# Designed miniproteins, single chains, continued (3), part 106

Each design is a single chain, and the fold is of that chain. pLDDT is the mean over its residues in the fold that is shown.

## One batch from the design tools (miniprotein)

Design m11911
Fold by ESMFold2-Fast:
Structure m11911 (fold): chain A 66 residues (1-66)
Amino acid sequence: SEEEALEKLRELLKEAGFSDETIDKLIELAKKEGVSEAINRAGVLANIEGKDEIVAELSKLAKEVA
Protein backbone atom coordinates (compact mmCIF):
# COMPACT_ATOMS: atom_id res chain seq x y z
CA SER A 1 0.00 0.00 0.00
CA GLU A 2 1.02 3.66 -0.36
CA GLU A 3 0.93 4.07 3.44
CA GLU A 4 3.31 1.11 3.93
CA ALA A 5 5.66 2.42 1.19
CA LEU A 6 5.69 5.91 2.76
CA GLU A 7 6.45 4.49 6.22
CA LYS A 8 9.29 2.32 4.86
CA LEU A 9 10.72 5.33 2.97
CA ARG A 10 10.56 7.44 6.17
CA GLU A 11 12.34 4.70 8.14
CA LEU A 12 15.13 4.32 5.55
CA LEU A 13 15.70 8.10 5.39
CA LYS A 14 15.80 8.38 9.19
CA GLU A 15 18.28 5.47 9.49
CA ALA A 16 20.47 7.13 6.81
CA GLY A 17 20.68 10.26 8.98
CA PHE A 18 18.56 12.68 6.93
CA SER A 19 17.10 15.61 8.88
CA ASP A 20 13.42 15.57 9.91
CA GLU A 21 12.89 18.61 7.64
CA THR A 22 14.31 16.78 4.59
CA ILE A 23 12.34 13.60 5.41
CA ASP A 24 9.08 15.57 5.70
CA LYS A 25 9.72 17.31 2.34
CA LEU A 26 10.40 13.96 0.64
CA ILE A 27 7.24 12.40 2.13
CA GLU A 28 5.22 15.43 0.94
CA LEU A 29 6.76 14.97 -2.54
CA ALA A 30 5.75 11.27 -2.47
CA LYS A 31 2.13 12.24 -1.67
CA LYS A 32 2.05 14.78 -4.55
CA GLU A 33 4.20 13.10 -7.25
CA GLY A 34 4.28 9.45 -6.13
CA VAL A 35 6.64 7.35 -4.05
CA SER A 36 8.93 6.60 -7.04
CA GLU A 37 9.62 10.33 -7.59
CA ALA A 38 10.40 10.80 -3.88
CA ILE A 39 12.79 7.82 -4.01
CA ASN A 40 14.54 9.32 -7.07
CA ARG A 41 14.94 12.67 -5.27
CA ALA A 42 16.17 10.91 -2.10
CA GLY A 43 18.80 9.08 -4.19
CA VAL A 44 20.08 12.38 -5.63
CA LEU A 45 20.27 13.90 -2.13
CA ALA A 46 22.03 10.78 -0.79
CA ASN A 47 24.73 11.15 -3.48
CA ILE A 48 25.14 14.87 -2.68
CA GLU A 49 25.44 14.15 1.08
CA GLY A 50 27.78 11.14 0.63
CA LYS A 51 25.17 8.61 1.86
CA ASP A 52 25.95 6.14 -0.95
CA GLU A 53 25.07 3.05 1.15
CA ILE A 54 21.38 4.04 1.26
CA VAL A 55 21.19 4.35 -2.57
CA ALA A 56 21.03 0.52 -2.92
CA GLU A 57 18.20 0.28 -0.36
CA LEU A 58 16.29 3.10 -2.12
CA SER A 59 16.72 1.29 -5.47
CA LYS A 60 15.32 -1.91 -3.89
CA LEU A 61 12.31 -0.03 -2.48
CA ALA A 62 11.69 1.58 -5.91
CA LYS A 63 11.47 -1.90 -7.51
CA GLU A 64 9.09 -3.11 -4.76
CA VAL A 65 6.66 -0.16 -5.28
CA ALA A 66 6.74 -0.17 -9.10
Scores: mean pLDDT 81

Design m11912
Fold by ESMFold2-Fast:
Structure m11912 (fold): chain A 70 residues (1-70)
Amino acid sequence: MEIPEGYVMIKVGGGSSIDDLQEIRDYLDKNYPDAKLYGNYFRSYVIVPKEKADEVVEELRKMGFDAVVV
């Protein structure tokens, strides 16, 4: 998977159900329309602009997910 210039990949863990992925998707669609969610309920990745990465990581962690920039 190629990460676009000016973007970073965030690896998301702790989301193990379709409902968890839907929660992440709804959050991203409302707040970061340029963000992309990839993967399945066992392994998920979010691609966001570098300037948004810290706030997305913080909000995903507040939602109960493990999130780290890779």
Scores: mean pLDDT 72

Design m11913
Fold by ESMFold2-Fast:
Structure m11913 (fold): chain A 58 residues (1-58)
Amino acid sequence: SEAEELIRQGGEAYRAGDYATAAELYRQAASLLPPDSALSRIALHEADVAEALARQQA
């Protein structure tokens, strides 16, 4: 699914150290998933972590 592809791309950005891009991709994935789904919650949590790491790099 499109959400799963966005999660994969977010993971690739995260591993590359591009935390800002990873956060955006994870948020986009969450927006395509059913509200309150486990995968949506995981994607939003990963986005929050990536965003915090991006702020540390600034």
Scores: mean pLDDT 85

Design m11914
Fold by ESMFold2-Fast:
Structure m11914 (fold): chain A 74 residues (1-74)
Amino acid sequence: PSSETVARIVGLALRLLGEALEQENEEAQKLVGEAVKAYNAGDYEAAAEHLLKAGELVGLEEVGREAAELLKEA
């Protein structure tokens, strides 16, 4: 992915993590962590699925969906 695409994905993931921390949603926090691990392993599909699920859990489904779409295009 381009540097701009990576920066956008990171920003969306940080927003999901921030919301998960604010809501004390440990499952969503864990999913964002697993998405980072999957991304570092080159598994962009798994990273996308984890961020989509995190977004659903914290009520930011659109943010999770945008991050997942960007990861699937990578």
Scores: mean pLDDT 84

Design m11915
Fold by ESMFold2-Fast:
Parts: sequence; structure tokens; C-alpha cells
Structure m11915 (fold): chain A 73 residues (1-73)
Amino acid sequence: AAPVEAVRAALEAAVGLPTGAAGRAVAAAVGERAGGAAATGIALAAKRKGITTVDEEGVEAGLALAERSGAAV
């Protein structure tokens, strides 16, 4: 589903991916799919909550943040 994929990509950009050009490209793609503010908000919220793993638990935590952010965005 689009929200899960957007959250996964945002978490990977924040913690799991190279933060150079490749990480920015992923963040841009997520921004296009989910809306730039939502993708950025999810990535920042994940960092603030200490989500450093892009595993199932991290994705589910990110999805919960996406639901909360999506209500505002």
C-alpha cells in the first residue's frame, strides 16, 4: 500500500540509506508520492523517537506516525 511504502522509504532515507544523492533521490520520490511535508514529517518524527532500524517494527512505528501526520496533512 502507498502509505506503507512511503513510510518505509522515509525511514530508509532517515536511518538505513546512504544520505548522499541516493538518499535524497529516495526522499524526493517519497515526497512526490506522499506529499513533501508528510514524508519530511515522518522522517523527522522517526528520528526524534529513535527509530534507527528499517525492520517490520520500525515500519509499523513509522506507519503509526504517518497516520497521525496524514490526519494533519
Scores: mean pLDDT 50

Design m11916
Fold by ESMFold2-Fast:
Structure m11916 (fold): chain A 75 residues (1-75)
Amino acid sequence: KAETAEALGIVFENLGMKDLAAASFIVAGKLYYEEGDYERAIEYYKKALDLVPDNETAKKLLEEIYRKMGKEEEA
């Protein structure tokens, strides 16, 4: 569940494991996206990018959601 991936991300963040925390938040975002909760998906992808700014997966997923919502941050 998205809540489990979110909790796991927080645990990794507290342990200083930024890469694993970002990966967990990406999983949470993907699960929210599958549920149709695009706002929460965007929130978690942004959080992953805050931890790992060059994370191509989070960047790609953010671009996909913004395009689907009719919004492009990089426009």
Scores: mean pLDDT 77

Design m11917
Fold by ESMFold2-Fast:
Parts: structure tokens; C-alpha cells; sequence
Structure m11917 (fold): chain A 64 residues (1-64)
């Protein structure tokens, strides 16, 4: 379901942000790549764009 994919992408982005804040650049990169793969798996273009925006916002919030 699209909502489950959006939630998964957000959680992976939050994890990436936390790892980056902890100095684990490689772990942060892996988590972000997985989040992007989830976003790209969404076939609806509007839902995909929303998921990407939510993912970016979650990653930014996790740093602060």
C-alpha cells in the first residue's frame, strides 16, 4: 500500500539522519539509498513526489 511505502521511506530517512549525526556516514548513506529505492517503487507520480518530500523533511528533522 502506498501509505506503508511512505512510512517506510520516512523511517529510513530518519535513521539516515540519526546515523549522520552520530558520525556514521556510511550507514547514513545506506539508509538513505534504501529510502530512495522505496520512493522509486511508488508507481503513482504524485504519491512518489509526496513520499520524496516527506523523506527529505524527515532526514532534515533527524539532524536537529
Amino acid sequence: MVEELKERAVRLAEEAGRLASAGDAEGAREALERAMEVVESIEDPEAREEARRLMEEAAARAVR
Scores: mean pLDDT 79

Design m11918
Fold by ESMFold2-Fast:
Structure m11918 (fold): chain A 66 residues (1-66)
Amino acid sequence: GPADEEAARIRRGLDLLRAQPPTTRTQLLAAIHELEESLRLAEELGDAELAKEVRETIDELRAQLA
């Protein structure tokens, strides 16, 4: 259903980020912004495991900006 498609889209985004990590500040900021939206969606879907993966990825990218 639509929830499964949304979760699959978020997981594909995480897979792409792992395969092609952001290398510039602009790419990092764009990725964080997209992941923050994905986090809200994962929380609305009740997918706790997916929400955790998104939060951890956001924290990793934010650490690169420091």
Scores: mean pLDDT 85

Design m11919
Fold by ESMFold2-Fast:
Structure m11919 (fold): chain A 78 residues (1-78)
Amino acid sequence: LEKALEYAKKALEHAKQGDVEKAIEYARKALELVERDAPEAYPAIAALKTSIIHLEQGDVEGAIRALEKAIERLEALL
C-alpha cells in the first residue's frame, strides 16, 4: 500500500500542475496496486476511479478533490 500511496501523491502533484496525462498514468498505477493488495478498500478504490473519470473528462478540480480523498483513505490503511 505504501507504493500505491506514493503513486496517488504523484497523480495529485501532476494534476495540480495541469499534466493530465501523467496524473491519469499515476492514478491508474495506484488503483492497480490497491485492487491487487487491498481489494476490500472500497472507499480508496472508489476515490481513485472517480479521479480517473474526472481527469479523462477534463475536470481537473474534481480530480484533485477525488485524489485528496483517495490519499486520506490510503493513509488510514497504513
Scores: mean pLDDT 88

Design m11920
Fold by ESMFold2-Fast:
Structure m11920 (fold): chain A 62 residues (1-62)
Amino acid sequence: MKVGDVIRVEPGETVPADGVVVNGDGKIQDTAGNERDVIEGSEVKKGEKVVTGILDIKVTKA
């Protein structure tokens, strides 16, 4: 994937690359097991798991 690609991630799926949520909201779990709420504009990291919600993520780092 390339920087600027928008990827849809659904509950139970893992974030495939570092990025920013450009549409949607939900709850994500980091690689240490901590959960946080995410909204449009929230930064996400490769390897984090979507717990709830459907997120469109714009890749900022491949």
Scores: mean pLDDT 82

Design m11921
Fold by ESMFold2-Fast:
Structure m11921 (fold): chain A 67 residues (1-67)
Amino acid sequence: MQLELDILYALGLMAAAVGDTETAIRLAEELVRRGEREAAIEVLRLAAERSEGEGRERAERRLRELE
């Protein structure tokens, strides 16, 4: 279980870092569903920082939902 969550987090960060905002948001949502709110917040923050336009807006909106 924990290893799977660590892999999801790593994949989310990688997706965000390369500008794949849609994948980063989906992986962050999966982390939230699995109780990893803090990891999801980190992924969404990086996604917002590395994207622009609609992608950034979507990442920032999801981040606000998590507070």
Scores: mean pLDDT 82

Design m11922
Fold by ESMFold2-Fast:
Structure m11922 (fold): chain A 90 residues (1-90)
Amino acid sequence: MKLRDVKEIILNALRQQPNLVVELTLPSDTVLPNIQDIDESKIKPPALLLIQNGKIVKVFEGVSNIEAGINELLKLDPDLEIEGITFYSL
């Protein structure tokens, strides 16, 4: 599934559900700038979590930051395929 094809679905869902968290599972070979050690207990919805090799590698909180994060991923790879997407509420 291509990230560009689901961007608007993700953003629309996050705007409608302020307690929503979205997890995107990225391929293990995806190169990400500014990987972080994330304290999961401090994540505030609405949030987007980037998962790589079973670990949260980056978090974006708030719809504007999530849109910026998705745009940065698409700038790095416009054809980026995601391995999974999960929606849940906190």
Scores: mean pLDDT 80

Design m11923
Fold by ESMFold2-Fast:
Order: structure tokens, then sequence, then C-alpha cells
Structure m11923 (fold): chain A 58 residues (1-58)
């Protein structure tokens, strides 16, 4: 199954966290939720201040 890299960025485009997951809707949704929550907690920012970038992995 193809994979994607999820990267959480702050408002300045700084990478806070990333993970590689299967490119299925459920895996992407679960990983994005967990990664956003972790990044928000570690950075001390609300989740609304964060962006998720999704990129294909070869």
Amino acid sequence: VPRVRLTVLDADGRELASVVVPATPEAVAAAAEALMAEAARRAGLPAEALTVRIEPVP
C-alpha cells in the first residue's frame, strides 16, 4: 500500500513533528489527530495554529 508523510507545521512554517503512515483515510486521519495533539502540547500552541502537510513517500 502507498505511504504518505504527515508533517505538522506552525504558523511560521516550522516543522514540529512528522510521521510516515499508510495512505488510507483512516490511518491518515488517526495519525494527523495524534500528531497535531502532540505538537500542540509540546509547542504550547492551540491546534488551530497548526497546519498538516501531506506528501507522498516513494
Scores: mean pLDDT 80

Design m11924
Fold by ESMFold2-Fast:
Structure m11924 (fold): chain A 60 residues (1-60)
Amino acid sequence: SMEEEIKKLGEKYRKALEELRRVRRDPNATIEQIAEVRYKIAKELGDEALLNSAKKALEK
């Protein structure tokens, strides 16, 4: 149902923010690794701005 989809989407956003914070806090994480995480999150959330930013980093 729509309510269940909204709850699932909210949980995905919560997990996405936590995963992004974790990789950003890692001093050994490269910009490419951070971009890969953003790309994965953007695809799951459908965030076009994040997707475009991640694609630029992955394209070298």
Scores: mean pLDDT 73

Design m11925
Fold by ESMFold2-Fast:
Structure m11925 (fold): chain A 70 residues (1-70)
Amino acid sequence: TVTITADAKAEGATKLVATGAVLTKDGTIHSATKEVDVKPGETVTVTVDVTVSGDTEVLGSAVHVENIPA
């Protein structure tokens, strides 16, 4: 499991949706999505746990956070 952490500001949103992606050496992309309820103007740390095979080398990771309007 790879834990991806990102700070995000809720610019008028009441919900943030974080998508984490991990690229492994076999060319597979593993992804997971997490929703977080927030207050408008709040800055939060969002964590996404992405499950990967235990014997697979991780080449890279990325996270994208979307603001869902109120």
Scores: mean pLDDT 76

Design m11926
Fold by ESMFold2-Fast:
Structure m11926 (fold): chain A 65 residues (1-65)
Amino acid sequence: SMLVARLVAESLRIAEETGANVVLELEGDAIVLTIRGASPEQAELAKRRAEELAKELGLRLEVRE
């Protein structure tokens, strides 16, 4: 779907911007942000970017570390 393609693009953008290893996936009505190998500061920035995206799309955000 177009939404899945956008989540892939956004996960790459967030990874480039924050330096964190992140993946965004669609799971029902939620965006799932998986953060791996990130500092607390990188993780917080990645989470903020994902929160902004979730709000824009009208979806919930779930964070997994």
Scores: mean pLDDT 82

Design m11927
Fold by ESMFold2-Fast:
Structure m11927 (fold): chain A 73 residues (1-73)
Amino acid sequence: SEKSREYLKKNYGITIEPSDTLENLKAKLEKYKLTPTQKMNALNEFSLVNPEQRKEAFEEIEKVAKEMVKKSR
């Protein structure tokens, strides 16, 4: 959502651009130590801005979701 993008930009300086690669975004997410929910939100916004990388972004969302399930054990 727009609110998620504004939150990332305002609080972490993370701007999601059409020219960004998934690897660049992943590096930013690790640098700012975002929660799993915040990481999934950022990856979802990235998939909307970078439709050519949508499949890769969704695969990363699934990895983050599985990590949450393991941590909830």
Scores: mean pLDDT 73

Design m11929
Fold by ESMFold2-Fast:
Structure m11929 (fold): chain A 96 residues (1-96)
Amino acid sequence: MAERVADLLVDALEAQGRTDEATIVAMTYGIALASGDEKEAVRLAAETAVKIAEQSGDPALREAVLRAMREGAEIAYQEGDEETAKILREVAEKLA
């Protein structure tokens, strides 16, 4: 689940031409995951994507990141990972 969520965020940033920012999100996720806390890795990746979108001032990037978080939360909920779904919804509220 966590890897799928990270992939959705990275793909959303890459689709908007934000390759360097996508790399930052991927690296943040990988470093946090190496510490053994998959939920913390998801939270840090999502918070990093939100910070990038907010600092960009780009409405298209903001919408793409929000969409990726909503999609990730729905997938997590459908697969029984309510904690990941909750993390994504709470982080997405900061951007909405």
Scores: mean pLDDT 83

Design m11930
Fold by ESMFold2-Fast:
Structure m11930 (fold): chain A 92 residues (1-92)
Amino acid sequence: SMEELKKEIEKLEELRKEAEEKEDYIGLGVYLMELGQLYEKLGDLEKAIEYYEKAIEAYKKVLEKDPNDEVAKQRLKVAEEKLEEVKKKLEE
């Protein structure tokens, strides 16, 4: 339901803020990806793109500190693929 989606967004925004405060950039990227997916479900592709771009930046921050972080590399690849997919949908 729309009410359930709004509650999920509110909870993910709280978790995102906590991850930012803790400099947990893996957690931050995960929550930003989930927010992007929720905005795609709402039909807000421009907002979804914004969240996926923020997730990419979060994973890049992990790799700046640890270039060999395999989790961050894999999550970055998935985030970049998802960003290209949703940009292509917006151009349709």
Scores: mean pLDDT 88

Design m11931
Fold by ESMFold2-Fast:
Structure m11931 (fold): chain A 106 residues (1-106)
Amino acid sequence: GSEAAQAAARAAAEAAERAAEAAERAGAREAAERAREAAREAREAAERGAPAEEAAEAARRAAEAAREAARAAIEAEGGEGPHAIEAGAAAGLAEAAAAVAELAAR
C-alpha cells in the first residue's frame, strides 16, 4: 500500500544519495548533483505521504539517477575504482527499492 511505497521511496532516496557521494568523489559532479536532486524528490514524496503510484514514480526516478551517477563514476575513475564500485552498489540498492515501491503501488 501507500506506506510500503513511501518506505521504499525513502530507501531509494538514501541509496541515490550514497551513489551521488561516491560519484562526486570519483569526479562526476554533474551526475552526482542530478542524483541528489532525484533523491530529494523521492524523500519529499515519502515525507508528504504521497499516493503509492507517485511515491513509486519518485523512487524509479531516484534509481535512474543513481544508475547514471554510477555510470559517470565508472567513466571518471574506471570500473575497479573504489568510488565507482561504491556508486554501482548504491545504484543496485536504489533499483531494488524502486522495484519494491512499484510492487507496493499495484
Scores: mean pLDDT 88

Design m11932
Fold by ESMFold2-Fast:
Structure m11932 (fold): chain A 92 residues (1-92)
Amino acid sequence: MKIVTGREELSTGEEVAAALREALEKAKASPEFRAALEKLADVIAARGAGGPVEYGEEKSANSGGYVKSVTITTRDANGNVVATVTLELGKE
């Protein structure tokens, strides 16, 4: 499994859709996160994701920096936040 570090900007709706699908597969046990990710995917599909998408991650301080959570923020063409989804990746 690839560990991603730092902030990464997703520039296309296809990249965002792929990331959301992977996050949904990993979050199968979290119905609230799954519903939020599905809602974000619907918004992207309906609006054509004409604005920038931001990918953020939080790392565990005590576990050598593995990715603890991922936050995806989608903006419209005017820079307004359309949707924000936070996904927790595992627990120790």
Scores: mean pLDDT 54

Design m11933
Fold by ESMFold2-Fast:
Structure m11933 (fold): chain A 108 residues (1-108)
Amino acid sequence: SREQARRDAELAVELLEKGDTPVNRAAASIYLAGALLQAESEEERDEILHEVVKRLATRRLGIKPEDVDKLSLEQKRALLLAFIQGRYDEALELVSKALGKTREELLA
C-alpha cells in the first residue's frame, strides 16, 4: 500500500539520520527495499526514491533541495546507494560531477 511504502521509506531516512552505523545502514536498506517493493507503480517508486534522496542529501550533506531536483533518476539511485553504504564523500562527488558544481558551491 502507498501508506505502508511511505512509512517504511520514512523509517529508513530516520535510521540514517539518527546514526551512521553499519547496523542502521543495513536496517535502512531493508526498509527502503520494502517501500520500493510495496509501490504500486513506477511513478510511485520514482516519487519514493526522489523524496528519500532529497531528505538525505539536504539533511545529512547540506545539499540544496533545488540541486537534488536537477538529478536524473539513475543519479538519484546511485546517490541512494552511496548513502546506504555510508560513502558520503562519493555522494558529494556524484552530485558535484552531475551538476558541474564544486563541493563548496553545493554547500554554500
Scores: mean pLDDT 81

Design m11934
Fold by ESMFold2-Fast:
Structure m11934 (fold): chain A 116 residues (1-116)
Amino acid sequence: AVTLTESGGGTVPVGGSLTLSITVSGTDFAKSSVGWFRQKPGEKKEAIASISGPGGGVVVASTVAGRLTPSRDTAASTAYLEMRDLEEEDTAVYYGVVGTPDGKQYWGAGVEVKVV
């Protein structure tokens, strides 16, 4: 079975930084896409960043471009979302998502980020 291990949430001050991570097992991470969605209180889930499989494109939502930076370490089967210059409106539950080579998607349980 495909497993996503998420980490890095918590409470940070306005202007602070943190890094979220997703470690993937049970599939070929090198050939998988990885991304993040977030859900703010009372709002819809929004896509914030993604990285396609090997050598693939990086997409970051315009609302967070320059502050939220995705990266991947294929050898470690881990993806990172570096979050800097955080604003109160970045308070949300952040969900990792992985698209596997067979076309299936797997969602993490979500990690809370609170900016105070």
Scores: mean pLDDT 85

Design m11935
Fold by ESMFold2-Fast:
Structure m11935 (fold): chain A 66 residues (1-66)
Amino acid sequence: GVEEALKLARELLEKGDYEEAFSLARMIVKAHPDNAEAWRILAEAAEKMGDTETAEKYRAKADSLE
């Protein structure tokens, strides 16, 4: 389910597997575009990969969703 996928994406972020975390979170937002947590994980992964501009856009998206 989505909770298990979110947990895995956060574990990937913690391990430094940023590309895999980003890919998984992107799949989650594609299926559940209203899931603010998934957009936050996308933003964190983008920021860790050095893409601050993309991270800001994804954070704004998460904030708009509550």
Scores: mean pLDDT 86

Design m11936
Fold by ESMFold2-Fast:
Structure m11936 (fold): chain A 82 residues (1-82)
Amino acid sequence: SEEQEKAILLARLTVLVSAAYYEILKAKAQNAPQEKIEELEKKLKEIEKLAKEAVKAIKEGNLEKAKELLEKAEELVDEMEA
């Protein structure tokens, strides 16, 4: 159902934002250079913007736009994990 698809997209967003926060905390715990921490924080800010837009798209029933925004957020998380 569409309602089930919306729930899955919201859950995926929660996981992505959490993963981004985890990468920053991990970098700080490993005493990463300040430049790397700042790069990760910039990516987190972009992910948060995409997440807000995706939530709006989900509420409006625009699931295709929500999926596109989620895919962009996933790419940023992958870059943070590299």
Scores: mean pLDDT 88

Design m11937
Fold by ESMFold2-Fast:
Structure m11937 (fold): chain A 64 residues (1-64)
Amino acid sequence: MSEEEFEREVALALAEMALGIEKSLSNPDPEAIKRLEEVIAKLEAGEITPEEAVQQIRDILRES
């Protein structure tokens, strides 16, 4: 496995964890959920780097 592949797997795991946490809240933010799903989709499609994905996840969590 390449270093980039490992970083992508870590970023995906972080995005999935953040999505799970957001959905588990008593007042989940539907905009945050949508944005997290978009980050996962873009990362899987190779449209963004793992570094960009992690930054976007952090930004989403700060707003929610």
Scores: mean pLDDT 78

Design m11938
Fold by ESMFold2-Fast:
Structure m11938 (fold): chain A 106 residues (1-106)
Amino acid sequence: MSPDERVKAWAADLARGAREVLAPEILYLLKKGEITGEDVVRAARTIRTHAEQRIDEAGASAEARAAMYEAVADALEALAEAAEKAGHEEAARELRELAEEERAKA
């Protein structure tokens, strides 16, 4: 598998994992009061940083980079929906702003 194919596969796995696993867990923890909206925003910033590192280490093309930026944006939108459902509207707004920034890079 080429470096670009690997980055695109990682992008697909990130978007799916965020939607199917991470967002439901974050919603549960927020509703229990075990984490804060600030914790979710911090996690989102970490996801962005790790995605950028993986793109750079792989030497990915512009097309593969675009796929990862779109996947990060999709992941952050899933986290924003979880925050909004838990009543953390300020965190949801910040997460959507971060998602728009990532989508603009694609």
Scores: mean pLDDT 87

Design m11939
Fold by ESMFold2-Fast:
Structure m11939 (fold): chain A 68 residues (1-68)
Amino acid sequence: AVHPTEEEIEAIAKDISEASGVPKEEVKAVIRLAAAAGASLDAIAEALSSMTGLPKSKVKEILKKHIK
């Protein structure tokens, strides 16, 4: 399970939105729901990759950059 802060969620959503064109608020909603469900970093990356069309490796890189 991951416990990203609101600031980390905002930063991740900005990077993913800029890379994919998906609205930032939709990205934030997916991260919040997945984290609340106890999802792993890998599971969150898979969900975001599926939603945005970005490679899972790219999403995982963005997640690791912001979640310390």
Scores: mean pLDDT 84

Design m11940
Fold by ESMFold2-Fast:
Structure m11940 (fold): chain A 69 residues (1-69)
Amino acid sequence: NKEAAKLALSGATYARRGDFDKAVEYLKKAYEKSTNPEAKELLREGIRYAEKGDGEKAAELAEKAAEVS
């Protein structure tokens, strides 16, 4: 879903700027709206990295999830 992809990209942006609370919020919204199992797994991993404060890894996973849809 394109909406899930947009939410994932927003999460990636917040993760890169170090706003981990917002990153987790948007990545969880992307997870809920995603219907693709591969994208959901990437988003779950991205959320874990954002919660650990690894913004670059969280952003990479979120962008990959958006690309897969």
Scores: mean pLDDT 86

Design m11941
Fold by ESMFold2-Fast:
Structure m11941 (fold): chain A 78 residues (1-78)
Amino acid sequence: MSKEELEREVNEALARMALSVTDIALKNNPNPSIDDLEEQIRLLKRAKKLAEEAGDKDLVEQAQEKIKELEKKLEKLK
């Protein structure tokens, strides 16, 4: 319950929420536009940064995998 522990828990919770929001958006929009994919990639990059600050390697890896998947989809649309 140090300040550092509280900041870690907050950053971890925010990263998890961002990942969940992105998952829901993708599930509800199976045919995303280029703009949609770029916005989702932006959100995932923020989630990855928060996970890195929290020291949560599993969340970092999960965010990175989703970023790669969306970047691959984006390249196919270009």
Scores: mean pLDDT 79

Design m11942
Fold by ESMFold2-Fast:
Structure m11942 (fold): chain A 55 residues (1-55)
Amino acid sequence: MMSMEEVEEEIVRLAKTLSPEEMIKKLEELRDEHKDDPEIAALLESVIQTLKKEM
């Protein structure tokens, strides 16, 4: 669905637009959509964990 670059751009866009709680929910949805791509899944998991740490 998305390249790694597109996923990174989407994460940045969401971070500027959504609350941390809403962003975590959207990132978890994206991780589930990309579960078969280990690089994208790892990136999304890392961002989710960082946001949970900062809440």
Scores: mean pLDDT 77

Design m11943
Fold by ESMFold2-Fast:
Structure m11943 (fold): chain A 63 residues (1-63)
Amino acid sequence: KEELLIRAVGHVLRGIGAVLDGNYEEALKHFEEALRLLDEVGESDSPLAQRVRKEIEELKKKI
């Protein structure tokens, strides 16, 4: 379970990097994978998951 959480955080960081580089579609893929992993470990209602959902919603408005 901890391994999946570490992977989720890794995807969040990659998503942020993609946003900074202007690659919104790539960022969206990373945030969606992060949210999937957070849901898998039972962290779907965590502050991190809530933040990732907001990032996904904002990115969808730009794509």
Scores: mean pLDDT 81

Design m11944
Fold by ESMFold2-Fast:
Structure m11944 (fold): chain A 110 residues (1-110)
Amino acid sequence: MEENLKKAYELFQKAAELATRAADVARKNGASPEVVDLMRQAAELATKAAEAARKGNPKEMYDLAVQAMELATQAANLFEKEGIPEAADLARQASVLAGEAAHYARKALE
């Protein structure tokens, strides 16, 4: 795997783990199911972006990373409004890592 794709892959895996933890923390603290589902969607998109990295598709990685970052940011803001700061912090961390992964995906675009 090319170096930029490898870095993006590792960042997407970490983003997916943080997004999954954010969803679990939110669910246990009584977050609305719709917001938990947004966070689960962000985790799924990060996982798909990691798969795209393994397959050497930087365009698909970039598009999926941007979508994951957007959903994680939306979920973080909603978790904070619902009074679940731990889930909001994990969701923000996932969004930051997805953004960093998008940067490496862009570098892999020739």
Scores: mean pLDDT 87

Design m11945
Fold by ESMFold2-Fast:
Order: structure tokens, then sequence, then C-alpha cells
Structure m11945 (fold): chain A 62 residues (1-62)
């Protein structure tokens, strides 16, 4: 199925936040999520699981 394009602005916001926190691992994880959005074999369950993990990590670093 086609990935929802509305995810791109959300991922961009998370990416900028991770860069500001200087968390190189988190930046890498967000880049991997961006790769999943543009993948031919988009898996929504795997994507949303990873997205929630990243959001939780970012909240813990605030």
Amino acid sequence: SKPPLTLIPELSRLYVQAIKLKDEELVKEIEELMGMVFSKDFNPEEFYRKLEEIKKKLEELK
C-alpha cells in the first residue's frame, strides 16, 4: 500500500529535534524510518512501532 505523505512533515520535525539534541543514534533511526516511507514494500505495523519508540525516546530526553 502507498505510505501516507502526511508522515513526511512529522518525520522532518522529529529529525530536526534529534539533531538539536545531538543524538546521532536517534538521527540514524529517523533516517531509517524515512527510508521505510519511500520503500516499495511499506510495512505500516513495523513503521508505527518504530515511530512510537522514537517519540518515547525524544520525550525522555526533554
Scores: mean pLDDT 76

Design m11946
Fold by ESMFold2-Fast:
Structure m11946 (fold): chain A 60 residues (1-60)
Amino acid sequence: SSKEWTPEEILAAVEAAIAAGDPTQAAVARRLGVSQATVSRLLRDMGARSLAELAARLAA
């Protein structure tokens, strides 16, 4: 997808996935309309080791 995403949209998707009890990269990818590889790259680029850590970094 050629859609750009914001840190706010990423944070909302991660928090929603965690709240739903489905804290997976695939669930976040579906919520954002991006590939799972894109979510994996976001974790790496943000230096996060988990979706919870990614959410914490985006909320900072």
Scores: mean pLDDT 77

Design m11947
Fold by ESMFold2-Fast:
Parts: structure tokens; sequence; C-alpha cells
Structure m11947 (fold): chain A 64 residues (1-64)
């Protein structure tokens, strides 16, 4: 297992945690803003899988 693989696994875990936290927020717009900012940071750091998880959650919240 490479260090790069471990970093991506940690990023994915953090993304899943962020999505779970967003579901506890009562303000949908606040939840969307939080997830979009986190997704942007993950993409900037080179963790596209983690960013994609957050982007999917944003789309889910917008569709609700």
Amino acid sequence: VSEEELEEEVAVGLALMAAAVARLLEDREEAIAFLEEMARKFREKGYPEAAAILEEEVERLRAA
C-alpha cells in the first residue's frame, strides 16, 4: 500500500464524515456551502474521489 493510496483513503473518509455532518445541519444552504468549500479544497489538494463524494451530496441536497 502506497502513501498516496493511504492519503486518498483518509480524504474519502473525511468526505464521508463531512457529508454525514451536513445531514445534521438544519439550514440546507449552509450545508451546501460547507460541502462545496470542502470539495473545492479536496480538488485543489489532488483528491478527486473525495471531492466527487461531496459534489454528489451537494446535488442530492439541491434536488431535495
Scores: mean pLDDT 78

